# Ledger of designs, part 42: designed miniproteins, single chains, continued (5)

Each design is a single chain, and the fold is of that chain. pLDDT is the mean over its residues in the fold that is shown.

## One batch from the design tools (miniprotein)

Design m17432
Fold by ESMFold2-Fast:
Structure m17432 (fold): chain A 66 residues (1-66)
Amino acid sequence: MKPEDKAALIIGLARMAGKTFNAAAETYLVQVVANFDELTIDELIEKLAASPQTEIDLATLQQLVA
């Protein structure tokens, strides 16, 4: 899967959980997602769904993937 397609999948699943990404967070996600396996993606989606924030900014995304 292309990194852009992986990022789009994560963004779509997050949106279904009531979460949105700002432009900086989306750009960062595309850059890092190439190294993500299915388990890492599943863990990130669970962390996003558990977050109380509705808009995920760059700093929040960086903390969730650390």
Scores: mean pLDDT 80

Design m17433
Fold by ESMFold2-Fast:
Structure m17433 (fold): chain A 55 residues (1-55)
Amino acid sequence: SIRDQLDAAIARLMALRDRVIAAEDDPSTPEEERRALVAELERQLKEVIELEEKL
């Protein structure tokens, strides 16, 4: 169902958020890796928004 897809998408978004926070807290994380994680977070957020619009 769309609801199950939304729940899974939110779980992925929260996991990506935690990874971004960890990368920001680690001064050894390369800038390109941080940017890639932020881009993934933005893509996942768009998926959540699109699924919510279908409910």
Scores: mean pLDDT 84

Design m17434
Fold by ESMFold2-Fast:
Structure m17434 (fold): chain A 73 residues (1-73)
Amino acid sequence: SSAYEIKQVRAFLKLVDDLKLSPVQAVSLLRKNMLGILSQENSERVLRQVGASPEDIAAFLAEEEKTPRVIPP
């Protein structure tokens, strides 16, 4: 459900802010913990919000295409 994705996004963004992560570090954290959890649209939106480069966004989305999608509860 969208509510599940919103909760995951909120928790991730709080972690990025609390830890003062750079865009590169935020992309790495998202890839390690949330690959396949968010829709492509939400993944792109979150990556843009943390300041990821277009190249990092493209690489993340390509990696997500190789990963089975998690069906939200």
Scores: mean pLDDT 77

Design m17435
Fold by ESMFold2-Fast:
Structure m17435 (fold): chain A 79 residues (1-79)
Amino acid sequence: YRLRFVAEFESRRKAELAAAHMAFLGSVHLDEVEVTVEGNRVRVEGVSSSLQDLLDAKAGMEAVAREMGATSIETEILE
């Protein structure tokens, strides 16, 4: 299973801080995680053999993005 997560923030500083939190959550829940900062956007691509672990990562990343004031959040789960 694959997770694609994108969150947009008001500033690059907030995006970089969010990326650190996303990397931590991915390392806890996912087999593989790649976190990229593109200006004020954070992009996460994650892989897990467990759908439950991937859903836990998704929920945590969405919660962090909302708490940090993300202006947009997009999430996709692929097989």
Scores: mean pLDDT 85

Design m17436
Fold by ESMFold2-Fast:
Structure m17436 (fold): chain A 71 residues (1-71)
Amino acid sequence: MTYELSPEERELAERVAEAITGIEDPKEIMARLEEVVREFEEETGVRFSPEEALNLAGYLEAQKRVEKAKQ
């Protein structure tokens, strides 16, 4: 991918990835996404949707897999 995450997008993506780790129920994942984006807005003043947060986490995971393959 050629798209680069902003610092805020990367921070949110990492928080989402950590928050949903070990959760298998899609409903619990969505509830965690809503919680993470709310907390992130409260801390940083930057607003994201749960859907945006999920997409950013997916992109970050893809980047980390490519970087791990290089190591």
Scores: mean pLDDT 75

Design m17437
Fold by ESMFold2-Fast:
Structure m17437 (fold): chain A 95 residues (1-95)
Amino acid sequence: ELEELRARAEELEAEARRLAQEYHKALMDKDYETAIALGERLIETLEELIRTYEELRAVSTDPRERARAAQLRAEAEATLRHFREEVEKLKALLE
C-alpha cells in the first residue's frame, strides 16, 4: 500500500510538472484557450496529488514520513491556489 501510494504520488508529480510546462508554453504562444484547458487539468492533477499525500500521511507510522507528506501536501495546496487564481484571471480576460 505505502509503495503504491508513493508510486502514485511520483506519477502525479511528473504529470503536474508536464502540465505546468505545457501551460506556460501555451501562454507564451498566446493560445489562451489551450492554456485554460491545461490549467484545469493541472488543477485536477494537483487535487489528486493532495489527496494522495493525505493518504500517505494517514497510513504512515513513521513520524518523519508523516511530516514529509504534510509538507508536500502544503506545497501542493499553495501551487493549487496559485493556478486556480491564474486560470480564473485568464477566463476573465477571455470573458
Scores: mean pLDDT 88

Design m17438
Fold by ESMFold2-Fast:
Structure m17438 (fold): chain A 83 residues (1-83)
Amino acid sequence: SMLEELLAANERVIEAGRELLRAIEEGASEEELRELRERFERAGEAFLATLRRLNVPEEVIEAAKRGLERLRRALEEAVRRSL
């Protein structure tokens, strides 16, 4: 179902962000952090694509995109500080 796809996509974003944050806190290698960041980026793209397929209002999609961008910047800053 479309709702199931949306919930799955949302869970993937949360899980990917959590895994990346944990790796940062544990001092994971730069290569591992890169792979986890790529996973987070893909999960975010899938989430936004799901919102578009569900015909969610444009303003909601733009808000979600801004939220993901802010989270991405925070995670990138955390990665830089771990190096």
Scores: mean pLDDT 82

Design m17439
Fold by ESMFold2-Fast:
Structure m17439 (fold): chain A 73 residues (1-73)
Amino acid sequence: SLKEKALEYAKEGDEYATAGVIAESENNKEVALDHYQKAAEAFQKALDLDPSNANYKKALEYAKSRVEELSQE
């Protein structure tokens, strides 16, 4: 189902977000940025398949906020 596929993308996003947090704790900002970008892509895919899911929206907003903070643009 679309909801099951959305959950798989959300799990992928959680794994990347966790890797991003670990990279930040190790002061590896470039690796953290890459992980948060991948997390945001995965959470966006989850939200596209389950657009009313508030948890996926919050997870996407978190990943995007980390990407913005770590970006030098």
Scores: mean pLDDT 89

Design m17440
Fold by ESMFold2-Fast:
Structure m17440 (fold): chain A 70 residues (1-70)
Amino acid sequence: SLEEENRKLAEEVRERIREIRKRHPEWQPVTDLLLESVDAALANPDPERSRETIESTAGTVEALERSLEE
């Protein structure tokens, strides 16, 4: 179901955020906000809107990962 897929994607995004926190503890405030965004998305009863928020957060995580490579 879309709800199960959303939970799986959220956990994948959380894992990526945790890796950023491990490598770059100076970014803890930003990574904490990103984790809160994922939690808020999963709390949304509309699974399609939940998905959009998780994907948006994943995009922010990817941008941060790319920025930290430089």
Scores: mean pLDDT 85

Design m17441
Fold by ESMFold2-Fast:
Structure m17441 (fold): chain A 85 residues (1-85)
Amino acid sequence: AEEEDVAAETALRLQIIGAEVQYEIAKKNPEKKEEWYNVAIQTYKDAIAGAEELAARSPPEVAERYRQLADEIKETLKKLEEDYK
């Protein structure tokens, strides 16, 4: 249903925001940087999985939008992993 799709997409976007907040906490708290950074990375990975699941269950036109979102999250995750190194 359209309402269920909106709720699922909203939940996914909230996961992405949560990961961004976790990364900000990691940057501001050097003594817990590793812990919060690892939590942020895991949250981004969960968001990628969620976007891929939405793509798999959606019609082709909508599925392409979720695949693009998953790719954007993957690029963000790659940059974060390189920034921490």
Scores: mean pLDDT 78

Design m17442
Fold by ESMFold2-Fast:
Structure m17442 (fold): chain A 55 residues (1-55)
Amino acid sequence: SMEEEFKKLKEFLIDAAKKGVPESDLQQVGKLYEEKGMPKSGVAKALKDALKVRK
């Protein structure tokens, strides 16, 4: 479901941010999910939350 995919996106972004993946790469992943129909606001929130937990 879209809710499950969104949860996976959030988990992926948080884990990647903790591992030091560049912000630009995380933003690229977010854009791919926006293109697949994820709400822009939801993707932006997931990115914001992930970036707060980096290192």
Scores: mean pLDDT 79

Design m17443
Fold by ESMFold2-Fast:
Structure m17443 (fold): chain A 83 residues (1-83)
Amino acid sequence: DRQQFLQLAQEADALAKETGAVMKQASPEVQARGQALLDQGIQLAQQAGALYEAGNYQQATQLMQQAKDIFAAALEEVKAAVA
């Protein structure tokens, strides 16, 4: 479903942006860990985008969900470290 993909992409982008903002308050070590998770999520989101452009909506949605989950995990990790 194209609508599911677009919704997940929007949610993933919001989580990635929030993680980046929270990371600015973190130590260099925490920033490095957060950035590694963000990089992993970005790679999955890019792969999902390529699948979406190819018309493979099922696999695109699956990878975008994985990217969203990684960004959510990155946000939790960084928030815990700066609290």
Scores: mean pLDDT 86

Design m17444
Fold by ESMFold2-Fast:
Structure m17444 (fold): chain A 70 residues (1-70)
Amino acid sequence: MKEAEEIKAEIDKLFKEAMESTDPQEILELQRKMVELANEADHRLPRDQAAEITAKVLEYLKEIEKKMKS
């Protein structure tokens, strides 16, 4: 569905910004926005599409955390 693709694109954009940022506060805000989009998807999209988006956000959050702990 178009909405799922738009949400995934926004999450990809936020992830790229978080990976390029060196400001811990900015990274935290970007992580919060990604979680908010996953919650929005869970409310608006079919279960399978929402699960895919949630899985993507969880993987991106792990990568951001690895960067922050390095």
Scores: mean pLDDT 81

Design m17445
Fold by ESMFold2-Fast:
Structure m17445 (fold): chain A 80 residues (1-80)
Amino acid sequence: SQAERQAKLAELTAKVKEYIESKGLKIDRDRVASTLAEQVLSKQGKELIIQYLMNAFGLEKEDAEEIVNKTYEIAKEMGI
């Protein structure tokens, strides 16, 4: 349902934001976390998400790969 999708999106966003904060990166954590959660929940491919983060937020490839992989791990633990 729409409500279940929104609940999962909010939970994934919060967990990803906490992870980004733990890394000490000086980026827009709210926008990055929300974008990642939306793209992962929408089943976008990892490589497309990595490229998007590098282009839209100026993330280095290594940081983008790490954050995307962690987001997928969190999503898997949530049953997404």
Scores: mean pLDDT 83

Design m17446
Fold by ESMFold2-Fast:
Structure m17446 (fold): chain A 85 residues (1-85)
Amino acid sequence: MSAAQVQAVQAQIDALQAELKEIKEMIEEAKKTGNVTKLIAAKLRLIGLLIDLDRLLASLPADHPLRPQVEALKAEVEELLKEML
């Protein structure tokens, strides 16, 4: 792999991690305020994030050094979706 290719994948992971952080904050705020519309929006964003993570994971070879980071992030998104009901 080129350094540019590794950097591009890392940038995608960083962006997806930032998105997850925003969604977590959105969920916490929605629960505190009872904002059902915001909870629905957060669920939709989590589903979109899961799709993006699956696409990224499918694009990476089995031996890619960043694959474990993507798998860990996907597991976190799946767990959070279960918690939201």
Scores: mean pLDDT 83

Design m17447
Fold by ESMFold2-Fast:
Structure m17447 (fold): chain A 70 residues (1-70)
Amino acid sequence: SKSEIALRLSKLKARLLAVESEKYIMERIAAKTPVLTPLQQRWAAQTEEDLAQMPEIREEIEKLEKELKE
């Protein structure tokens, strides 16, 4: 249904914002720290994996927005 598509779209947009916020935080940490700790290295690796998924999330958002209009 359209309400189910709208709910999924809302969740995907929230995920996109969360990944963007994660990237911003990691960039600030890297700028202040000459050598990352093992924990920070894991966070950086997770951020990289999350960022790699963003194009697919954006494509799904565009597809769902088109379905709601058409």
Scores: mean pLDDT 83

Design m17448
Fold by ESMFold2-Fast:
Structure m17448 (fold): chain A 94 residues (1-94)
Amino acid sequence: LRRQLEEALQRALDHLERAAGHLTDERLRDQVLSLLAEAREALARGDYLTALRLLQVAASMLEAHRDELSPEAQAHLDQAQAALDEAQKLYQQM
């Protein structure tokens, strides 16, 4: 479970970073990237709950601006949300 959780959180992080890279709104991009940096540090510490919650906040911010995202950024957001759903279920099994 722990390794699967780490892999799911890492996939979510990678997809959210790719989605954020397609943002034209510099302020939104900076806010999302800041949350992703904090999530990466939490994940490195083994603080999976904090990492999960920070990634969920970042995904929610991107979802609120979905209509402004490119199709490629939307695909990365969808893949990130799927990985976060998997991570949430894995965390509840621990």
Scores: mean pLDDT 87

Design m17449
Fold by ESMFold2-Fast:
Structure m17449 (fold): chain A 73 residues (1-73)
Amino acid sequence: SKELEESVALAVLTVIKSEVFLLEKLHPNLSPEQKKLIEEIERLHEEAMKDPSKAAELAKRAQELLDQIKKLL
């Protein structure tokens, strides 16, 4: 169902946000590039909360950004 898909996507975004939080804790000296990617993830999460119908698309993009941050480590 649409409601289940939205709930799953929001859960994925919550997991991504938790990984970002841990990453910031472990790496206090992140580069400006990495910080910009984190800000973009936070913006995507906020947008998904305002419009859950976009949550699946936003979760996919947030995962891509998180993967890019990990590549820069």
Scores: mean pLDDT 86

Design m17450
Fold by ESMFold2-Fast:
Structure m17450 (fold): chain A 76 residues (1-76)
Amino acid sequence: MEEVLEEVRKAAEEARRKAQSIADNLVKQGKITKEQADALSRLAADMARLDKINELAEKLGVDPEELARAYFEAEA
């Protein structure tokens, strides 16, 4: 479980950093607001978490929904 949680956290953090960098450039260009940039980076992190949970669930032979529930309970 710990290894699974760590992989999901790393994937989310990497996606958040990449999305934030792109979003900050869009704010600089006047295309979006700072609030929109923050929302986009949060969305990217959430999507990366779900994607990694699905990958790991398949590798472990468990239901992705069950693994997602366990992850979000542990992070709450």
Scores: mean pLDDT 78

Design m17451
Fold by ESMFold2-Fast:
Structure m17451 (fold): chain A 99 residues (1-99)
Amino acid sequence: MEEEKKEKALKYLEGVKKSLELLKPKDEETTEKALELIEKAIEYVKKGDFEKAKELFREAADLLNTKAPEVVEELVEMVEKNEGEIVKKIKEIEEEVLA
């Protein structure tokens, strides 16, 4: 439903925002500009304007790829680390139920 789309989009954008805040020391100016665009995208998702949110997200991504590729590399590493934690949690649940 529409609400599930909103929740997933907000979770994703909030995760990106939190990760970018941690990466500010690598390129503060570019990361702050990207954060502003992500915050605007979050507001548009809350309003149900997914097209405008996508536009703003693309602007943030283009800015980071052009001016701060090191920040993008660190974001990719953070995403890979989060996937590993999810797999660990699934394994813990399996061990508690099947052990």
Scores: mean pLDDT 68

Design m17452
Fold by ESMFold2-Fast:
Structure m17452 (fold): chain A 119 residues (1-119)
Amino acid sequence: MKEHIEELVKKLEEALEEGKAVVLAGKASGEAAKKAGSENEEEVEGATAFGKDKEGAKEALRYVAELNGKKYSDEEIEKLAEKYSKEFTEENKELIIEKAREIIEEAAKLGVEVEVHVF
């Protein structure tokens, strides 16, 4: 468990260093699924972090839209990706990594298996 959390955090850190976007998605069942706001044992979005790469941000936004059953136009994806890529700063990177670690650790305590998707 502890080793798995460290591997996920390292994957997130390396992706952000490369300017990539990252989606933390969890699979929950039973009580954990209910607490996560899911009625099914389906994959749910836990968090999304955007790096400086606009193309990666576009792919992450498409993935998140599909998970949430939302439809965005290509123009809406473009606009959101540009906005989120511009909001990334080197100074906030450590805070993003720390927050992601907290989310992964809390999910593990709730029995939620977290997957790190890199775009």
Scores: mean pLDDT 69

Design m17453
Fold by ESMFold2-Fast:
Structure m17453 (fold): chain A 89 residues (1-89)
Amino acid sequence: MTVSLSQQPAVKAGETITVTATADTTSVVGSVFLVREKGKPPVRIERVSNGSFTVEVTAKKAGETLVFRAVVQSADSITVEAETEAKVY
């Protein structure tokens, strides 16, 4: 099992960034997005999804870096992770 994230390299302050995680299996029993500003604690957004799931975050402050981490668990208890970053300008 693998998970991939859409690339979101930059977002303007006040705009919404969308990140999509895609798992290569329909055997997903749990998925979670962890979203944080770099150096701050993550906000956990849980989903149960077969295939892909999406999170939307509004960027608040120029100069921050948003970090998105997807954690996906299969029915066979295999966990896979992917992470991406977006800079707020």
Scores: mean pLDDT 69

Design m17454
Fold by ESMFold2-Fast:
Structure m17454 (fold): chain A 100 residues (1-100)
Amino acid sequence: GDEVRRRAERAARRAAERVAAAPGVVGAEASAELLPDGSARLTLTAVAEPGREGDAAQAAFRAVLEAAREEGLRLVDSTVTVERLPDGNDRVTLTATLEP
């Protein structure tokens, strides 16, 4: 319950910090929510410079996987979406399900 949420929130914060430091990433943010089944959903959004969306997506996946493991959570699934922004940057959104 509440412990899984706190662990997922810490994982989200660490993942966002790591992705924000990645080459070609302009900024990153992440949040986590507890699901009714006791798992957590982590959503990470990163803005990548033109042509860097693949690197940003890879960095996001690795950062979430590593941060989840540090908090003793297992990554059971993930999805990545990419949206081209009007300024030519890409918004990369990774959604992951984490279990204790």
Scores: mean pLDDT 90

Design m17455
Fold by ESMFold2-Fast:
Formats: structure tokens, sequence, C-alpha cells
Structure m17455 (fold): chain A 75 residues (1-75)
């Protein structure tokens, strides 16, 4: 699951021409994988969206929304 989330994140970020470090992508993927296991995916994604919007990274926030939709299709 974590590796699948990492691949999805890298692909969506590349499509939006947005750069994030591999370490940041891995941390997000770990957080999302844990949130899925705990049934808190929506809360984790909402927190990530707010965090990236606050950092003036709206394109990353959009990627987080797309990740949520893709993960919900697989759960």
Amino acid sequence: IKEEIEKLLKELLKEKNVELSDETIEAIAEGLAKAIKEGKLEEEVELLILTFEDQNMPEVAEVMKEVKEELLKKL
C-alpha cells in the first residue's frame, strides 16, 4: 500500500509539474497508509490539503484531493 501511494503521488505530481522531495513523498505515503489502516483517510487528506494551501502550494493540495479519490476507489 505505501509503495502504491508513493507511485501514485509521483505520477500525479509529475503531471502537474510539481516538485516534492522523495523524503516528503515517502512521509506523505506513510501517513496515508497508516490513516487507511485506522479508517482516518479523509481526516489525513484534509490535514494535508490545509497544510499545503497554508504553504502557498495549491497545486500540491489538488494532488492530495486526486490521491484521496483514487484511494477511495480501491478501498
Scores: mean pLDDT 78

Design m17456
Fold by ESMFold2-Fast:
Structure m17456 (fold): chain A 81 residues (1-81)
Amino acid sequence: DEIEKLLDQLTEDERRMIDGILKHLERHLGLSEEDLRELRLLLARASLELSDPERNVRIGELVQAAVEAARKGVSLREVLS
């Protein structure tokens, strides 16, 4: 699928970073499988399409959106709209 194709274009370090973020958020916030999948896609796109420092800013925004979604009990898509 699109997520797997994007992940295949990333470096090993970028994939490890994304996996670490997602596992941390899953364990501590209890994000749904759908929100985790959406976040993985967005993190992969940011890593592929952006360079530092903009990439780090975008990753931070996505993590904050995931925290906000979990806190409010809404979908990640709703927070990012």
Scores: mean pLDDT 80

Design m17457
Fold by ESMFold2-Fast:
Order: structure tokens, then C-alpha cells, then sequence
Structure m17457 (fold): chain A 98 residues (1-98)
């Protein structure tokens, strides 16, 4: 599906950014990417039936969860900002496709 392609492309971009981060191991990058993919897929399911208000709240929760996980994994501030930008754009694309 188009949503699957959007999610996979976002996850790939995030992995490429984090693999360039000297603070993160390859195993940490894989774990982070799996968690982000899971959150984006859950958002995609929610966006099919949820109200506009619920979708906007879910976007904020996903973004904050991604920020918290990236900080916990000790990603650099530069990497976190780039990842959040990708996630934000991906959530908007998913919502439009749902």
C-alpha cells in the first residue's frame, strides 16, 4: 500500500541519519527504527477512523515519544531534530492517505 511505502521510506531515512551518529550503536539504531515503525503503523490505523482532534493529539504524542526515545538512546540534538522533521512530515502524509 502507499502508506506502507511512506512508512518504510521514513524508517530508512531515520536509520541513515542515526547510523551517522557516533553516539549510537547499530543495534540501538535497529531497535529505535523498529519502535518508530510500530508507532507510525499504529498512527496509520488510528487515522482511518479517528476525528480530526484525535488525529492532531496523536501526532503530538508520536512526535514527543520519538523525541524521548531518541534522547534515551543518546542521539545527538542534530539527529533528533532531523528525525522529528521526518516523523512530522510522515504523519501528515499518512493522515492525507487515510
Amino acid sequence: SEIDKVIKEAVKQIEEILLEDPNMSEAQVVTFSINVESMLREFAELSKTASKEEIEKAKKLVIESVRFLARDFKASDEAIEKIVEIVKETLEKIAKLS
Scores: mean pLDDT 88

Design m17458
Fold by ESMFold2-Fast:
Structure m17458 (fold): chain A 78 residues (1-78)
Amino acid sequence: SAMEAAMARHRPLLDSLLATEPAFLALPAEQQAAVRALLERRFGEWDPSADPLPGLVAAVPAAYREVVGRTPAELAGR
């Protein structure tokens, strides 16, 4: 299905992006799961033939704000 194709393409890139965010790795497991769930819900909105990286990069701060109330930059700062 289109969703399965989107998840297969987008999930490894999402996992790679989140693995480089120390602030994400410091979150409680429940908040990490919530951020991932929000981003995975958006996979179906993206064209599976397109490069998913720009969409993933743009979606991460919004997902963080919805779950944590702060962006990764704000969490990693000071």
Scores: mean pLDDT 67

Design m17459
Fold by ESMFold2-Fast:
Structure m17459 (fold): chain A 82 residues (1-82)
Amino acid sequence: MTIEVNEENYEEALERLKKEEGWVELAFHIPPDVELSAVVEPMKKVEELGGEVLGITPDRKVYVRVPAEKAEEAIKILRELW
């Protein structure tokens, strides 16, 4: 299941992740005023957690796959974009 994460739903997404097991896919929204190059360093940190970066979509979402137990940490890293 893909969990969408943006500035408005961040806390709800974290609560939902407490119920997930195995691997989860996150669709993290990049703010309109943030350049796509700014995601490079957060993406590297997500990969260091054992996650996989799936890509960036034209609608400015970063898709990553992470172990459920690392999903909260991955979201905190990606929040550096906000």
Scores: mean pLDDT 76

Design m17460
Fold by ESMFold2-Fast:
Structure m17460 (fold): chain A 68 residues (1-68)
Amino acid sequence: MSRELSEALRNGDVEKALELLKQLTPEELIGAAVGALYYDNPEVVEALLQHPDLPEELKEWIREELKR
């Protein structure tokens, strides 16, 4: 995960995080999903669930984490 994305997620900078998501590789999207859940960024989590390059297994894991 890039430093810029990590900082945006930590600071709740949703606009910056959403912009950075457009430039991520599939591997970086996994880190972004974990970070968005950890820092409680629901708008970024929703964007990740709509991302075409995020694996289905990870999307299912995110849905389960949101249910707690």
Scores: mean pLDDT 76

Design m17461
Fold by ESMFold2-Fast:
Structure m17461 (fold): chain A 87 residues (1-87)
Amino acid sequence: MPSLEELLEELERLLEEIKERVKDPEVEKQIDALMEALRDPSASAGEIFALASALAQKVMELFPEDEELRRLVEEVMRLVEEIIALR
């Protein structure tokens, strides 16, 4: 089973890839908010999941037919669920 640290590193890698592909200031802001929440031990699982869901929705609204971005946001959601389960 991957460690919490390994899952966080993989998530950060995927979020950086989304930043580079999308290059949208609102998406960058949402990614930064999600990373801040993940680094805050007082942040609830619900808050983290809500931030991840809002990010995924925004990316898909901007690029509804981008199959690779869809794959990336789906993988982000999966990693967020795994990270929440280990907290």
Scores: mean pLDDT 83

Design m17462
Fold by ESMFold2-Fast:
Structure m17462 (fold): chain A 87 residues (1-87)
Amino acid sequence: MEELHLFLFEEVTVEQVNELSEKYKDSANENVRFAVLEVRSEEEREEAKEALENGIKAVEQLLARQRYERAKEITEEDREILEEVLA
């Protein structure tokens, strides 16, 4: 049975994601996966709960949507960094 631990934060930092990755890397259970979702409102928190109830694929779709939305919010400075990585 595959188990997903979903963590909800108002603001997600790279350090928080890295700390969770380190904790779950040491997990003895290979079937345990974690996901981090930024929730800025009660409505977004309800969406996250609904996705979790609909299963792992629904959570993955919500995470993909959030990553896409965050990529759109990239500042001009962040875009410059991305251009260096993609070049």
Scores: mean pLDDT 64

Design m17463
Fold by ESMFold2-Fast:
Structure m17463 (fold): chain A 96 residues (1-96)
Amino acid sequence: MSPAQQYHLEGNRYLLEGLEAFFEKRLEEAQRYFKKAIYYYQQALQLDPNFELARQNLENIKAFFTELAKDPETRKYAEPLVDLADKALAGEPLPE
């Protein structure tokens, strides 16, 4: 398995953990997992810029939280994740 594929699989693992935590209302834990997923998908794209599955997963994360940001109750939670996914898609350095 290529290093890009390994990072993509780690991204998938964190995305699934984030979704589980999110639906269980463990919101701070979920946010940490989503940030990890975004980081690993960006690492996959940096190693292989043509890795469409990693790009698609970042776009899906961005779309999901963009939809949540439309609701005033979830906006403050969702906006940082939209921003982070957007930076990852643009190949910009992620905040420390």
Scores: mean pLDDT 87

Design m17464
Fold by ESMFold2-Fast:
Structure m17464 (fold): chain A 56 residues (1-56)
Amino acid sequence: SMALRLAAARQLLEKEVLNNPNVDPSKWAELARAVGDSYELSAADREALAAEARAA
């Protein structure tokens, strides 16, 4: 279940944030944390998602 939530959060992040031309890249890490929070991810998984967004 946790792995499925993380996968769903990554998919949403990619579709709605990283590939969205209306989203400023400077906001990607913050939005990734918010996505992780909405999927009830652990603090570590939220920071991992934010790091992935910064690397994109």
Scores: mean pLDDT 82

Design m17465
Fold by ESMFold2-Fast:
Structure m17465 (fold): chain A 60 residues (1-60)
Amino acid sequence: AEIDYSKMSEKERELAEGGLALAELSDEESVKKAIEGIKKYLKDEEVAEQIAAAMREVAK
């Protein structure tokens, strides 16, 4: 999935990169918990949903 990094802070980009790596290697339950953590931590709902959507697409 494509993520628009131009709208993200440095910390949001780090979370996106880490989240995608986790989604590639982890089970469905771990990915769901990571998405919940990202949504709770990020104040920008659009950025959080963009990362969550990308993680769900990558998750196996």
Scores: mean pLDDT 74

Design m17466
Fold by ESMFold2-Fast:
Structure m17466 (fold): chain A 96 residues (1-96)
Amino acid sequence: MADVKRGLGDIYLGLGKIFESKGRYDEAAETYEKAAQLYVEAGDYRNAGIAFLNAGKAYEKAGDTEKAQEWYKKASDYFRKAGNEELAKEMEEKAK
């Protein structure tokens, strides 16, 4: 079960990068959010943090600073759950 959700998360993460490369930042952000939720459900907190970080960056590029801050905060929470305190602190700084 978790492996299927992680695999779907990887597909959505890749699709988000494709939307971002095309300048379609709103679609990229929504796609990264879907990837993040799938990784959370899989218990893959490291990749969840990465997907939340990518969603935050995409929202910044789309001009949605409030959503960017929310997603950076989520990235911080999940990097901390993954045992990566350094990345968690970097995300806290981005959420300011």
Scores: mean pLDDT 86

